# Designed miniproteins, single chains, continued (3): the designs that were tried, part 113

Each design is a single chain, and the fold is of that chain. pLDDT is the mean over its residues in the fold that is shown.

## One batch from the design tools (miniprotein)

Design m11921
Fold by ESMFold2-Fast:
Structure m11921 (fold): chain A 59 residues (1-59)
Amino acid sequence: GELAERAGRGIAEALGLSEATARAFAAAWMKTDPEAVRAAAETGERGPSAAALGAALDG
């Protein structure tokens, strides 16, 4: 729900992704590591975390 939405918005801002793509990515991430997604959404540190994930995925 809302946690994935907050994380998705942070990912979209950090990586320049579409909001829909970022939300889908955050939802998939939450199924794999829900504690990390929750922490990112609550602390507002999702930007650095999202950037690190994007860099790992993009090369």
Scores: mean pLDDT 63

Design m11922
Fold by ESMFold2-Fast:
Structure m11922 (fold): chain A 91 residues (1-91)
Amino acid sequence: MKFEIDPEVAKKMAERKEELRAEARAALEAETAALGDAAPEVLALLLRALDLLLEAVEAAAEGDLEKARELIEEAQRVAEEAAALEEAALA
């Protein structure tokens, strides 16, 4: 899906980036734990996608919407790779 980030909202999110990252990481760790042997690889990809999204929020807060868009596209690619591994692990 395409994301549109309001720079004003992005600034507020960037101020809470550390808290949001910690919460999202804990949720991803809990979710991927059910995947067994695939869990470490899927978790690593999801954490990479999360870091890219958080960097995109920071770029948008700085007014660099082009960089934010590129980071969102890369995050989506990494998340799709993680989803494919999850589907394979659950099959």
Scores: mean pLDDT 75

Design m11923
Fold by ESMFold2-Fast:
Order: structure tokens, then C-alpha cells, then sequence
Structure m11923 (fold): chain A 76 residues (1-76)
């Protein structure tokens, strides 16, 4: 449903911001990793995306995984 998609987008956006902040990257650098615009990353992190494209959410989730790997590597 549209409600479930909106809730999913807010959850992903929150996790994206938390992962990004742990690594110390900017929204611009995170956008480059995700293959998204900086505005899209900003809107996701703010929970402002009402009708997210499935590809946008997939790219954001993939970026979260990349950021988690970068964080783990930074501690070695």
C-alpha cells in the first residue's frame, strides 16, 4: 500500500542517515555512492518522500550496506 511504502521510505531514510553519520560522510558523498541526487538523499533522510520509486529505495538500501562495510573497514 501507499502507507506501507511511505513508512518503509522513512525507515530506510533514518537508517541511511545513521549509517552515513557513523562513517562521517556528507549527503553529497552518500548520493555519489548510491547513484542518487543529493536532494533525494536529503529528502529520504528527512522523511519527505511520499511516493518513492522502488529503484530509489533499492539504491538507498544498497548504499546503507556499503556504508556499513566502510565503517567496519575504518576500525581495522
Amino acid sequence: SAEERRERAKEIGKRLREARERVGLSQRETAEIAGLSQRTVSNLEKGKIENPEPETLLRAETAIGVLEIKYAASKE
Scores: mean pLDDT 85

Design m11924
Fold by ESMFold2-Fast:
Structure m11924 (fold): chain A 142 residues (1-142)
Amino acid sequence: SEIDLGKLLNSKDLKEQIFALATTGSPSIHLEILKQQNANPEIIEELEKIREALANGDMDAYLEHLRRLAELAEKEYEKTKNLFYKALATSARLDIAILEKDLELLKEEGEKLLEIMKEAGVSEKDIEIVKSHLDSLLEKIK
């Protein structure tokens, strides 16, 4: 892929941070950036637990901490109005949908992610990349 994920992950630009969330497929990849930004410590704690669960292959713990992350990120979005946290919650729910093979949830949260990307000013080309990936995931879960 022509996407420089390293640059996107270290960006202070909201649209690039949201695009990185959409393309990496895991919210835990943003842990180091969120630590550097002194983000909400409860969100940092859940991201650390997600990374630990993935490293240990503990899918039950991974699913539990994804649900908690989604709730905390939605609350942080309501408080701050920072679209990054809305995207973070949506990313966590997309991972839940994939793990549970919930086609309806995957479709709903995928459409929500694309709308968040539009609101953040992500380019139409980059939105199309994410849409193509989501369409591929929907076909594979059938």
Scores: mean pLDDT 80

Design m11925
Fold by ESMFold2-Fast:
Structure m11925 (fold): chain A 65 residues (1-65)
Amino acid sequence: DELVEELTALLNQLPEVVQQSIMNFFSTLFGEKINSIEELAELIVKKLGEERTREIIAQLKAALA
C-alpha cells in the first residue's frame, strides 16, 4: 500500500520520542494497540481514509522540508 509506505517513511524521520508519543496518542484515540510506525500508518489510513491521509502526508512533507 503506497500511502502506508509513504506515511511510514515520513513518520520514521521524526525523533523516536515523538514517534512513541504519536503511537501512544493514536493507540488511545482509536482504542487499538499500536506496536510500530507501520502499524500506526495502516491504522491512520483505515480510520481516517485515503484523502485525509494524503493531507497528513502533505503536511508532514512541508514540516520536514
Scores: mean pLDDT 82

Design m11926
Fold by ESMFold2-Fast:
Structure m11926 (fold): chain A 102 residues (1-102)
Amino acid sequence: SMEEEKKELEKLNEEGTKFAKKFLDEVADPEVKELAREAAEALLRQEDEARIRELLEEIYKNGPEAAEKAYERVDEIKSNSLDSGEAHMLAAAYALAQEEKK
């Protein structure tokens, strides 16, 4: 049902918020920026959601710059595409990182 889908998206949004807050406490590494790019590429290709989650978890470990870069690449194409739970979580994390990072 739509209510179940809405609950799942709200849960992912809350997780994205927590994810972004932890991001803000850590310094981004070059390796994490590569993972962010790979996550964006996976989202663009609509890859398996489990793989996207793995990439986001690696990015989350190392800070907001990686999330920001990944989201910018995804956003450029997904502005005309279907939303996924992973994309929503990445978007939420990116939005918070942008506000707090500055």
Scores: mean pLDDT 49

Design m11927
Fold by ESMFold2-Fast:
Structure m11927 (fold): chain A 89 residues (1-89)
Amino acid sequence: FQEVLDTLVKSEVLLRQGKFDEAIKLVKELAEQTGNERALKYVEEAEKEPDPVKRLALLYIAHLESFVKLTDEQIEKLKKEIEEAYKKM
């Protein structure tokens, strides 16, 4: 989980620098290494998402899903919580 947070922070920094493709690539490589098709699906959705806050939430979920099997309910809850937290920053 500490590794997940470190990767999320790095991805957020890259996104704020306008290096979104680099952040997506990092998460995508992780999902490919773990062979998690659901995580890859969320990375693809992030690539197509125009809202940067929703994009960040999708990338974070893809990263978590690669290490921990998340239920659809947990994913939906996490998306909303991340989006709300990020908007308040």
Scores: mean pLDDT 68

Design m11928
Fold by ESMFold2-Fast:
Parts: sequence; C-alpha cells; structure tokens
Structure m11928 (fold): chain A 62 residues (1-62)
Amino acid sequence: MDHLIEAGRALYQGKSEEALAHVRKAVEENPDDRSVLLMASDIFERLGEEDLAKEYRERAKK
C-alpha cells in the first residue's frame, strides 16, 4: 500500500497536510485495513482532531 507508506513518511517529516492526503487515499482503497485506520488516527491526533482520531482508532479494533 504505497499511500500508507507515503503517509507515514510525510507524518515523520512533520508534513501533516501531505500525510492526511495520502492516508485518505489509503482509507479509500482499503477502508477496513487496521494499519491504514491506525495511521489515520495518528494523523488526526497530530492535527488536534481528537474526535476523528478516536473514531478511526475504534474502527481499527474491528
């Protein structure tokens, strides 16, 4: 999943907007993938979007 790898790299470099764009594409392609949902949670947490971060983390548990 190239978009998941790109999202992680962008997040590590502090490029939260690029990380969000990549993880949204990864979620669109693999909406039930736990690694994708956890990455989305981490990105939203860094953006201060606590409710969205919690939502994606709970989805990752299923």
Scores: mean pLDDT 80

Design m11929
Fold by ESMFold2-Fast:
Structure m11929 (fold): chain A 72 residues (1-72)
Amino acid sequence: SAAEEFREVADRALRQILAHFAHLPEAARAALEARLRAVTEEILASEDDLERALSLFHARASELVAELLAEA
């Protein structure tokens, strides 16, 4: 299903993002992971189109990463 495909792509992107932040403490990485997983579930609740879901995920993940970098 589109939802399963989206979850797989989002999980892969999430793992890639976390790998770029390997220098962060485990607690901070766990918090980032939880926020990215919450974004995935929010999008799945509101969007049925795979292309739009992926676009929304990338936009929100990028915003979250930018927020994290601004705190540094």
Scores: mean pLDDT 82

Design m11930
Fold by ESMFold2-Fast:
Structure m11930 (fold): chain A 64 residues (1-64)
Amino acid sequence: SSLQQTLAAQEAAKAALQAEIDRLRATHGDDPEAQFLINLLEMELAATELVIERTREKIAALEA
């Protein structure tokens, strides 16, 4: 279904955001510019997780 494709894309986006946060912390964690970017990426990660939960709820409703 299109919702399953959307969920897969959202989970891939979450994984990519986490990988970028981890990379920045490992290489530039003490850099103020990197810290600012990490904060923005963590906000995006939190928003993505919320959207993933909403998509899962929609899939569950359709499978009922």
Scores: mean pLDDT 85

Design m11931
Fold by ESMFold2-Fast:
Structure m11931 (fold): chain A 63 residues (1-63)
Amino acid sequence: HMEELRKAIEAGDPEALRELARRTKQLGRESDASMLEKLAQQPSLTPHQRAVALALLDDIEAE
């Protein structure tokens, strides 16, 4: 499950960012979910923004 999200985020898929935001919100991490929703609204992600999303995915996966 998380590996599919990681690959999609690496590809810049905004639907993957929305899915990660949904899961993050379910864990009670509202501010992180809001950030991911804002990133999903952008036409493209910078390498830094992509790295931030991947780091959050790894943090959630470790919980």
Scores: mean pLDDT 78

Design m11932
Fold by ESMFold2-Fast:
Structure m11932 (fold): chain A 118 residues (1-118)
Amino acid sequence: MIEEKLKSLTEEEKQALFDAMRRAIDEAVRLYVEGKPEEALRAILRGLLVSFGLVTEEELDAAMKDPEGRERLVQLAKEVADALIKVFEEEAQAGNPFAAEMVGLARVAKALIDELLA
């Protein structure tokens, strides 16, 4: 389960995932502004799915060529974002600034996926 994987991470592993998500969001926003919504969607899906070890780069590339595969990965990415929000929201509300930023990135990633599918 994604939540259990997130709870088992070391502080260094949490930081690495945070940095990967931030880079993916930055790249996706840049691509979206350049008028490349499909490439932007791939970038954010890579950040949430490949960086978390849930799919390979090859599986992502194959799914992006198939509407049904793409929809499946979009749903999985939203599940990852929801799991991040759930796991870190209590710590964020307790005043942990890293947890607050993690929840913020997850909310932005989810919103960006919804925008790219509109």
Scores: mean pLDDT 84

Design m11933
Fold by ESMFold2-Fast:
Structure m11933 (fold): chain A 58 residues (1-58)
Amino acid sequence: AEAARRAGERMAEASPLAREAMELAPDDVTGGSAAGAAAYYAGDKEGTEAAFEGGAAV
């Protein structure tokens, strides 16, 4: 539980960097998955859906 909370906080902080990475490599499914996970933990449903759709496009 505490480890999951800390992971969520780190994912929320990493979310802007993950989105920046997706802009540099939009066809990189790994970057899309990381951005999706970060958005999910930040509670950003729209960002999560957009990241997974971007990954599916490749």
Scores: mean pLDDT 60

Design m11934
Fold by ESMFold2-Fast:
Structure m11934 (fold): chain A 76 residues (1-76)
Amino acid sequence: GAMAAQGRADAQAFYDRAKKEVDEALKESPEKAIEVVERFTALAYSRTDFQAEGLRAADELRKYVEKKIEEIEKAK
């Protein structure tokens, strides 16, 4: 239905913005990147209209950030 299609589009747009914020935050500090992931995950969890898609995207984003933070932390 139209609401499901709109929810998926909104989830995708939200994910794309969160990914950009994560990439920028990783340039500043690992802690800031973690905050971005936590905010995205919390918002995705609270959004009933795209919760499933949002949570999948949040999980992928979290794994991406964790891997990048591990690399940065070990390189310090």
Scores: mean pLDDT 72

Design m11935
Fold by ESMFold2-Fast:
Structure m11935 (fold): chain A 78 residues (1-78)
Amino acid sequence: MRKEWQEVVEAVLEEVDREAARLPDTPEVRLALAEIRQEAIALAHELLEEGKSVEEAIRAAVEFVRRRAAELRERIEA
């Protein structure tokens, strides 16, 4: 479980970094991305506690980051 958890955390951090490259580097955006990261990690933890696979937890957390980052982009563009 601990090694699988590290894989989940690394996947989330990598996706957040990819999304950050597509957004302005401002304190507000950095804070929003930090919140998205924490929420994605919490989601993955809940899925693993429910007995979902590491692959399912990573997929759900990465999709969550992508969706939340897209919503953040829409708010910035408005």
Scores: mean pLDDT 82

Design m11936
Fold by ESMFold2-Fast:
Structure m11936 (fold): chain A 92 residues (1-92)
Amino acid sequence: GKDIEEAIKILEKALEELKKTTDLEEAREIALKALDEALKVLKDPEARLEIEIAKGLILIAYGIGKMLNDPEFGIRMMIKILEKTIEYLKSK
């Protein structure tokens, strides 16, 4: 539906911003802000649940990046999470 197309566009823009950052804190903020904006437009309960799961996974990626002192690894995980979330929404 139109809400899913709008959510995909929000997440694709955030994905391009994530690919340009090297800062783990900035990456977390970019990803979480985009997921929250996607939740504002999404009406489908299953799509909304997948975004909430993605938010949890972003926080895990952030925690791992901090724990390992490997911001590049944390950011790569966040990129993969957004890519898979976009792929899921495109399947709807």
Scores: mean pLDDT 91

Design m11937
Fold by ESMFold2-Fast:
Structure m11937 (fold): chain A 111 residues (1-111)
Amino acid sequence: NELEELKKEFEKRKEEYIEKLKERQEELTPETLRQIELDALGATLLDAIESGKASIEALIEFLEEFFREQGVMTPEIEKYLELAREAAERGDDDSAISYLYKALLLASKNL
């Protein structure tokens, strides 16, 4: 299950980033936690894309769920996720990936 593996890798990276912060004696504030979650999300996406381990559809579903859980889903973000799905259906993976990163960038500004 590609979606479940993406969630597992994201959670693992998030935990690793939190542990590294604690080792540095840095304060884990809500703002710092949000930044860690975004960094872990971006790294999870990059690795999945580079390794080919996940389909574009699984990446779209993963981001959609994350954005809804964080309360950052907007109509503009939903539109970019839809454009990513449409591009993937056409076999235009480069455009699909570009739209996913645009959605992530917009979500990061709302956190």
Scores: mean pLDDT 82

Design m11938
Fold by ESMFold2-Fast:
Structure m11938 (fold): chain A 100 residues (1-100)
Amino acid sequence: APPVKVQEGSMTVTLEDGQPITIRITVRTYSETHREVVIEVTTSGDPAAVATAEELAEIWAAYIRREGEAAGFRVTVERRVERLEDGRVVVTTVIRLEAA
């Protein structure tokens, strides 16, 4: 079923070497007991920037997991790393929150 509500936010952080990391967060609400959070961290594709993006994605995923579990949700986390045609890398984390 499609989500009944979708909320989106984005921010860009500049690394010490001047490279931008863009973070996009999408929250999809399907019901009171079923939500999905998608976090996309986009970077230049340099190994150090990709490592920083993966660390940032892990921090956000861990935070959402703790908050979700504290609220009584069962939390599932999946992560993907994809290289785009222009050489940029996107670290995508999908967090599913299901309450009994």
Scores: mean pLDDT 84

Design m11939
Fold by ESMFold2-Fast:
Structure m11939 (fold): chain A 72 residues (1-72)
Amino acid sequence: DALELIKEALEAMGVDPSKAEELIKAMGSERNALQMVLAEIKYYLETTEVSEEERERLEELIRRIQEKIAEL
């Protein structure tokens, strides 16, 4: 479920997961929203100090998002 995956990613970055539906609407598709979230996670990892556990969680989310995009 793309919506649930976007919610998990937003939460992992400290963003309100309730914004996931608005993001999908703004981006025009689940694929576009997933691509945006993927870019945001990568940027977050480059610019933010995170614990090793948080990094591992975000890297796993990147993998799951990439797999979901490939299915769409």
Scores: mean pLDDT 84

Design m11940
Fold by ESMFold2-Fast:
Structure m11940 (fold): chain A 70 residues (1-70)
Amino acid sequence: AEAAVEAVERVLSEAAERARREGREDLAKQIERSRESLVAYARDNNLSAELAERYARFEIAAGEAEDRRR
């Protein structure tokens, strides 16, 4: 796999596992659902692993912040 895709997958897996440990299964499923779009974005835009990781972390953090406000 490309380094950028691996970086995205790692960030998503870590975030989903953390959400499950905290009992937030719906959030974990939401993170997993974002995998396809984040991976596609990284591939389509030829992101470096560093940029892909930053992008994935930003998107996940935004989703987690919205979930905590609900």
Scores: mean pLDDT 78

Design m11941
Fold by ESMFold2-Fast:
Structure m11941 (fold): chain A 65 residues (1-65)
Amino acid sequence: MDLLEGILLMIQAVAELQGLRMRLERRGGAYVVTAGDDTEEARQFIETAITAARNAGVKAEGRLA
């Protein structure tokens, strides 16, 4: 199991408790985190996930729906 996947799943759970939807997918050699809503809160959660990935040395991309 990837360290990034674990971190992003925890972030997704927290976001869902706040009413914000997040989707985690693998595409090629990167992980894609997609927000269900185009809001400032969604953007902040994506940035947090990307920062965590960078700290772990793993490639990740953020997307807004």
Scores: mean pLDDT 68

Design m11942
Fold by ESMFold2-Fast:
Structure m11942 (fold): chain A 94 residues (1-94)
Amino acid sequence: SAAEEELRRLLEELRELAEQIEDEKLKKGVLNGIDAIAAAIDARDYGAALNYTQLMIKELEEVKPSLSPKQQEIVDKIIELLREMAALLLEIRA
């Protein structure tokens, strides 16, 4: 579907932004989270995909204040894309 194609595009943009994270532990955590969301979408488990997306938003908001301003801007962009993904996943489930 067009919605599934948009989800895949958002995942690609998220991966590109995650590669700009300088903290290796945070970068690996974000990339692993993106992979978990992608696997759930591939399985058509939109409930799991939404749960993983919401968890990542929460975890990123909690870590963001400890980052440099430059890294905060990258994380803010990731959070924005994750919120777009959550909205789309909610629409698919409706």
Scores: mean pLDDT 90

Design m11943
Fold by ESMFold2-Fast:
Structure m11943 (fold): chain A 77 residues (1-77)
Amino acid sequence: GRREELLRLLRELAEELSRSDSPKHQEAAEHLREALEALEQGDLLAAGAHLTKALSLVPDDERLRRADELLRELLRS
């Protein structure tokens, strides 16, 4: 489902970005971990805020844009 795809994408992206030598990628990974924790707690608004911050740091990542799309669909369902 959309939730399972979103959780998978957030885990994969957080791991990949945390392995980067880029401070922006490391900061984005921290926000993705916070988004994942918020989703696990059912706080979709907090998850959205953290995901928006990650996107501002890594705007050209297609998987990150897909994660944002999935979260917006969950918020509007």
Scores: mean pLDDT 85

Design m11944
Fold by ESMFold2-Fast:
Structure m11944 (fold): chain A 96 residues (1-96)
Amino acid sequence: MDVLRIIARLLRVIGLDIELEQNSDLPVDEELGEEILKIVDEAEKLLESGAPVEKVLEKIDKALDLVREALKAGKLPAKARESLERLREILRRLLR
C-alpha cells in the first residue's frame, strides 16, 4: 500500500525534473531554493530517526509543491535539481 504512494511521488519527481530542464532559462529564486533544501533536510532527518512514513511523505509533498508553484510563477528555485535528487533517494530508501 505504501509502495503505490511512494511510486506516485517518484513519478512527480521525474515530471518536475523534466520541467526544470525545459525551463532552465527562468530567473533563479535563491531564497525559495534554500527553503526547499531545509524541507529536504527535515525529510532526511525524519527518515533517519525512524519516523512514520506519513511524516516523511508530508515533507516530500511540501517540497514538491513548492517546486511546482515556483515553476507556475515563472521562477526556478536555486539547486532545485539537487533537491529533487535527494527526494528521489529518500523515496528509494522508503521502498527498502
Scores: mean pLDDT 87

Design m11945
Fold by ESMFold2-Fast:
Structure m11945 (fold): chain A 85 residues (1-85)
Amino acid sequence: MMEELLELARRINRLAAELGLTTSSLEQMEEQIRKAREVDGKIWLLYETAKAQAELLEMYLAGAPMEEIERIAREKEKEIEEKLK
């Protein structure tokens, strides 16, 4: 899990740089991941959410149509909701 979180952080940092996002955005993301580690039972939810966001951003950068991105976003939301049950 920790190695997966570190790899996810690297992916998100790369995507943020490609999108021209500020260092403040990257710092906020790192802070949220740090806080997730301190909250029992919440780190999994934050990891899955961040992973889904990274995948959606990768699709956007690859030129996927917005309708397809929205469809995948809804599917990932349902997957996370099902795992919370």
Scores: mean pLDDT 66

Design m11946
Fold by ESMFold2-Fast:
Structure m11946 (fold): chain A 68 residues (1-68)
Amino acid sequence: KEKEIEASKLWTAGNVARVAADASEMVAKIAEENPENKELATQYRKDSENARKVADELEKKAEEIEKS
């Protein structure tokens, strides 16, 4: 059951990172509607991309634990 708990924690963390990525992308899209917010939009798009990479890594690690 320890492996199940470890995998569950990583899946949860991955889901949180994915939600953060979606939120950052949404903020970037809203910011892009105003040219004054171009730098903020760029930053939130980077935050979204980084959060998706984190989610992918956490998901992959969870799958590896489950396969063990």
Scores: mean pLDDT 84

Design m11947
Fold by ESMFold2-Fast:
Structure m11947 (fold): chain A 74 residues (1-74)
Amino acid sequence: DEVLERFEYLTGDMPESEKAALVAAEGIRLIENPDDGKGLALLGAVYKHEGKLELAEKYFKRAKEVGFTPPEEI
């Protein structure tokens, strides 16, 4: 989606170590809050950028299942 596309664009210039740190941080957050749709979507975007498409799709599906909707920007 538009928010995830922007995230992918922004992380395109990010070093691999920074991406790994972001994935680790969101992974820890998900262990404590497994229904965090935003965290699930961010993990999906990072895995997609790494070429792990099946894993990315799984996380995006989970985010949608928990009702992740971006805040309505007026």
Scores: mean pLDDT 62

Design m11948
Fold by ESMFold2-Fast:
Structure m11948 (fold): chain A 95 residues (1-95)
Amino acid sequence: MNGLFLRQKGLFRSHVNGIKQYIDEILKDDPEKRQQFIDQVDELEEKGLEYLDKADQAYKQGDYESAQKYNKQALKVLDEIDKILDEVQDYAEKK
């Protein structure tokens, strides 16, 4: 949603942690499926943080084009996490 917001790893991690807490609550009675979704979010969190690190390095080198590119990749990771959230909700509603 906000590329400038996602350049800060701490804020990104806080947002993703909130999503994991939501998954924990909605799937508390389904530990196997809960762990599956949490593992998927963890993998995407690592990928998003990697893009944010690359954006920070590019920004420090004055390469604002690469910094913007990596911030856009971090936004795509956030979109993928949102898609998992939709899958979690759909799964919970079918039970």
Scores: mean pLDDT 80

Design m11949
Fold by ESMFold2-Fast:
Structure m11949 (fold): chain A 109 residues (1-109)
Amino acid sequence: EEEIRKLLKEAAEELKRASDLFTQAANAYKQGDVETAKKYAEEAIKELEHARELFKKAGNDRLVRMAENAIRVAKAGLEASPEEAADLFTVASGIADEGYRLAKEEAEK
């Protein structure tokens, strides 16, 4: 199933980008740069939303739920206080990074 492996690899790279963007968002919040932090978080959410659709096409419900969980945490971060937002984006980054690892592992099967 070459097509499924390609979808999983593409989605994995999107999760990796989202994880890195959430780390940048958390760091920007810690520096008091709320505008830059929100921009990075919004870009990360777009990456996650696209990865979620790729995981749906690949038929991997676990990875779909993981992407959805990261999106929910990140959206909560956008509505939170700056102190709470940094922690929530750090959590979203961790979920996205774990999803990246799992998607890469699944693509190698």
Scores: mean pLDDT 88

Design m11950
Fold by ESMFold2-Fast:
Structure m11950 (fold): chain A 107 residues (1-107)
Amino acid sequence: IKEKIIEAFEKIIEQLEELKKLSTDPDVQSMLDDTIKIVETLKRDAETIEDEEVLKQLLELLEKMLELLEKMIEALKAGDKEKFDQLWNEYSLLLREMAELIGQALK
Protein backbone atom coordinates (compact mmCIF):
# COMPACT_ATOMS: atom_id res chain seq x y z
CA ILE A 1 0.00 0.00 0.00
CA LYS A 2 2.85 2.49 0.78
CA GLU A 3 4.31 1.97 -2.73
CA LYS A 4 0.90 2.80 -4.28
CA ILE A 5 0.68 5.96 -2.16
CA ILE A 6 4.15 7.15 -3.24
CA GLU A 7 3.28 6.38 -6.89
CA ALA A 8 0.00 8.33 -6.55
CA PHE A 9 1.84 11.37 -5.09
CA GLU A 10 4.33 11.25 -7.99
CA LYS A 11 1.45 11.11 -10.53
CA ILE A 12 -0.24 14.09 -8.81
CA ILE A 13 2.98 16.17 -9.02
CA GLU A 14 3.35 15.17 -12.71
CA GLN A 15 -0.24 16.23 -13.49
CA LEU A 16 0.17 19.54 -11.60
CA GLU A 17 3.28 20.26 -13.71
CA GLU A 18 1.19 19.51 -16.85
CA LEU A 19 -1.54 21.93 -15.66
CA LYS A 20 1.15 24.58 -15.12
CA LYS A 21 2.40 24.10 -18.73
CA LEU A 22 -1.18 24.40 -20.08
CA SER A 23 -1.93 27.58 -18.09
CA THR A 24 -1.05 31.04 -19.46
CA ASP A 25 -2.34 32.88 -16.35
CA PRO A 26 0.57 33.91 -14.04
CA ASP A 27 -1.74 33.79 -10.97
CA VAL A 28 -2.75 30.20 -11.78
CA GLN A 29 0.90 29.24 -12.42
CA SER A 30 1.92 30.73 -9.03
CA MET A 31 -0.94 28.85 -7.30
CA LEU A 32 0.17 25.60 -8.98
CA ASP A 33 3.80 26.17 -7.87
CA ASP A 34 2.63 26.61 -4.25
CA THR A 35 0.43 23.50 -4.51
CA ILE A 36 3.32 21.41 -5.90
CA LYS A 37 5.48 22.43 -2.90
CA ILE A 38 2.67 21.46 -0.50
CA VAL A 39 2.20 18.06 -2.23
CA GLU A 40 5.98 17.39 -2.14
CA THR A 41 6.01 18.12 1.62
CA LEU A 42 2.96 15.88 2.21
CA LYS A 43 4.63 13.08 0.20
CA ARG A 44 7.72 13.21 2.48
CA ASP A 45 5.50 13.19 5.60
CA ALA A 46 3.34 10.32 4.25
CA GLU A 47 6.47 8.15 3.71
CA THR A 48 6.87 8.07 7.54
CA ILE A 49 3.29 6.86 8.25
CA GLU A 50 2.96 3.18 9.28
CA ASP A 51 -0.75 3.12 10.34
CA GLU A 52 -2.52 0.90 7.77
CA GLU A 53 -5.96 2.51 8.26
CA VAL A 54 -4.49 6.00 7.73
CA LEU A 55 -2.62 4.75 4.63
CA LYS A 56 -5.85 3.29 3.19
CA GLN A 57 -7.71 6.60 3.75
CA LEU A 58 -4.78 8.52 2.26
CA LEU A 59 -4.74 6.30 -0.86
CA GLU A 60 -8.50 6.88 -1.34
CA LEU A 61 -8.02 10.67 -1.14
CA LEU A 62 -5.05 10.53 -3.56
CA GLU A 63 -7.10 8.50 -6.09
CA LYS A 64 -9.93 11.09 -5.92
CA MET A 65 -7.40 13.91 -6.41
CA LEU A 66 -5.94 12.15 -9.48
CA GLU A 67 -9.44 11.89 -11.00
CA LEU A 68 -10.02 15.63 -10.42
CA LEU A 69 -6.63 16.52 -11.94
CA GLU A 70 -7.46 14.50 -15.09
CA LYS A 71 -10.76 16.42 -15.42
CA MET A 72 -8.96 19.73 -14.80
CA ILE A 73 -6.45 18.98 -17.58
CA GLU A 74 -9.37 18.21 -19.94
CA ALA A 75 -11.15 21.44 -18.91
CA LEU A 76 -8.06 23.57 -19.61
CA LYS A 77 -7.48 21.88 -23.00
CA ALA A 78 -11.13 22.58 -23.88
CA GLY A 79 -10.83 26.22 -22.71
CA ASP A 80 -13.57 25.67 -20.09
CA LYS A 81 -12.36 28.04 -17.36
CA GLU A 82 -15.63 27.84 -15.37
CA LYS A 83 -15.38 24.03 -15.08
CA PHE A 84 -11.66 24.30 -14.24
CA ASP A 85 -12.39 26.77 -11.40
CA GLN A 86 -15.12 24.45 -10.02
CA LEU A 87 -12.80 21.41 -10.16
CA TRP A 88 -9.95 23.42 -8.57
CA ASN A 89 -12.20 24.23 -5.60
CA GLU A 90 -13.02 20.51 -5.17
CA TYR A 91 -9.30 19.63 -5.47
CA SER A 92 -8.34 22.27 -2.87
CA LEU A 93 -10.83 20.78 -0.37
CA LEU A 94 -9.37 17.28 -0.88
CA LEU A 95 -5.81 18.63 -0.53
CA ARG A 96 -6.79 20.25 2.80
CA GLU A 97 -8.44 17.01 4.00
CA MET A 98 -5.30 15.07 3.03
CA ALA A 99 -3.03 17.55 4.87
CA GLU A 100 -5.20 17.26 8.02
CA LEU A 101 -5.15 13.43 7.85
CA ILE A 102 -1.34 13.34 7.51
CA GLY A 103 -0.87 15.98 10.22
CA GLN A 104 -2.99 14.02 12.71
CA ALA A 105 -1.19 10.74 11.86
CA LEU A 106 2.22 12.32 12.67
CA LYS A 107 1.15 13.33 16.23
Scores: mean pLDDT 82

Design m11951
Fold by ESMFold2-Fast:
Structure m11951 (fold): chain A 85 residues (1-85)
Amino acid sequence: SVEAVRKGFHKLEEKLIKQQPEKAKEIKEIGDAAANRVIALLNGDAEKAAEYEARLQELSEVLPEAVRQFREWEDAYLRLLQLGE
């Protein structure tokens, strides 16, 4: 569900902000883009999903490790949904 996606990303976001509070703005932007990408995919909105993917790619130039962690969570979540059929 959309709520489960937002909760999962919010938990990761909180963890990363606690590790690097000076990067809170960037981490929140990455989390929002990642969550919105998954939500777009769940809604079948390939165009919006591609836009958020492009944004994550730009943000990876600034904070690559945070983007990598959000991408890993996203991929794991989407795989679980696909396995559920």
Scores: mean pLDDT 80

Design m11952
Fold by ESMFold2-Fast:
Structure m11952 (fold): chain A 95 residues (1-95)
Amino acid sequence: SALEASYEALTALSEAARAAAEGARRSPEEFQKYLDEARAAAQKDVENGETLFNAIDYAEHTFETDPDKAVEVFEGLARGAAALAERYRARLEAA
């Protein structure tokens, strides 16, 4: 179902975004790897994908000009995706 797909995608995105924030502090290679994983996760979210993809794009562009701000953006994305995933989990359990 779309709800299950969004739940799984948001959970994966939360993990990838957190790893991208950590990677940005460590190495460009790790940052790129987890950025790609975050994009792949967002692509699988049928309900939220466009909004999530735009947020990831903004974070990548921010990294080019202000890496510290990009870390904060990815940490925010990770928290937001986790919160949305929890809401989808609750909806699935209630159905």
Scores: mean pLDDT 78

Design m11953
Fold by ESMFold2-Fast:
Structure m11953 (fold): chain A 92 residues (1-92)
Amino acid sequence: VDEILRAALAQLEAERDAIVAAFAALSPEERRRFVAQLEGQVELVLQFPESPEKRALLRALLELVDDLLAVETDPEVRARLEALRARLEAAL
């Protein structure tokens, strides 16, 4: 579990700027699909046992959500990202 979480964290940290840039280039429909996939990934991470690796990954996901909110203008997508942000903050 720890190795999977550590690998996910390393990938997210390495690719965060590229992920944000790619998201900003998507259509509103594609951004809604992206957020749905991100919501599923967060729920999966939340099911893992408490560990420093889980906490570090949740913090990195929170930072990604904040970056996505900075570039998102669609009210529906923003509301979903804000709900996801609150969920991540509550889990920390």
Scores: mean pLDDT 84

Design m11954
Fold by ESMFold2-Fast:
Structure m11954 (fold): chain A 94 residues (1-94)
Amino acid sequence: DPSALYELDDLVLELVQKELPGAEKLTLTEVLLAVSRVLNNEDVEISSVDGKTVYTFDEDSILAKIVGKTKVTREEALKAVAERIEKEGKVVEK
């Protein structure tokens, strides 16, 4: 159900709250849009590799902790967050 609300784990919640302060429960689409905006607003080293945007994060970065590495493509970041929500997130009934 694309309208399903998720209770997010602490790392994903902290990441999302950078763009949506006070957000508690979000759909998967809303989380991925917020993460996308975080990536666009990050003051980090950006490079292009094989036509893909690669972000270089500090090891203390929430995204680096979620993905498990410091050099992350947009695709890897969004996939890792989606997989984490599916594994750790709890669907809230309407």
Scores: mean pLDDT 77

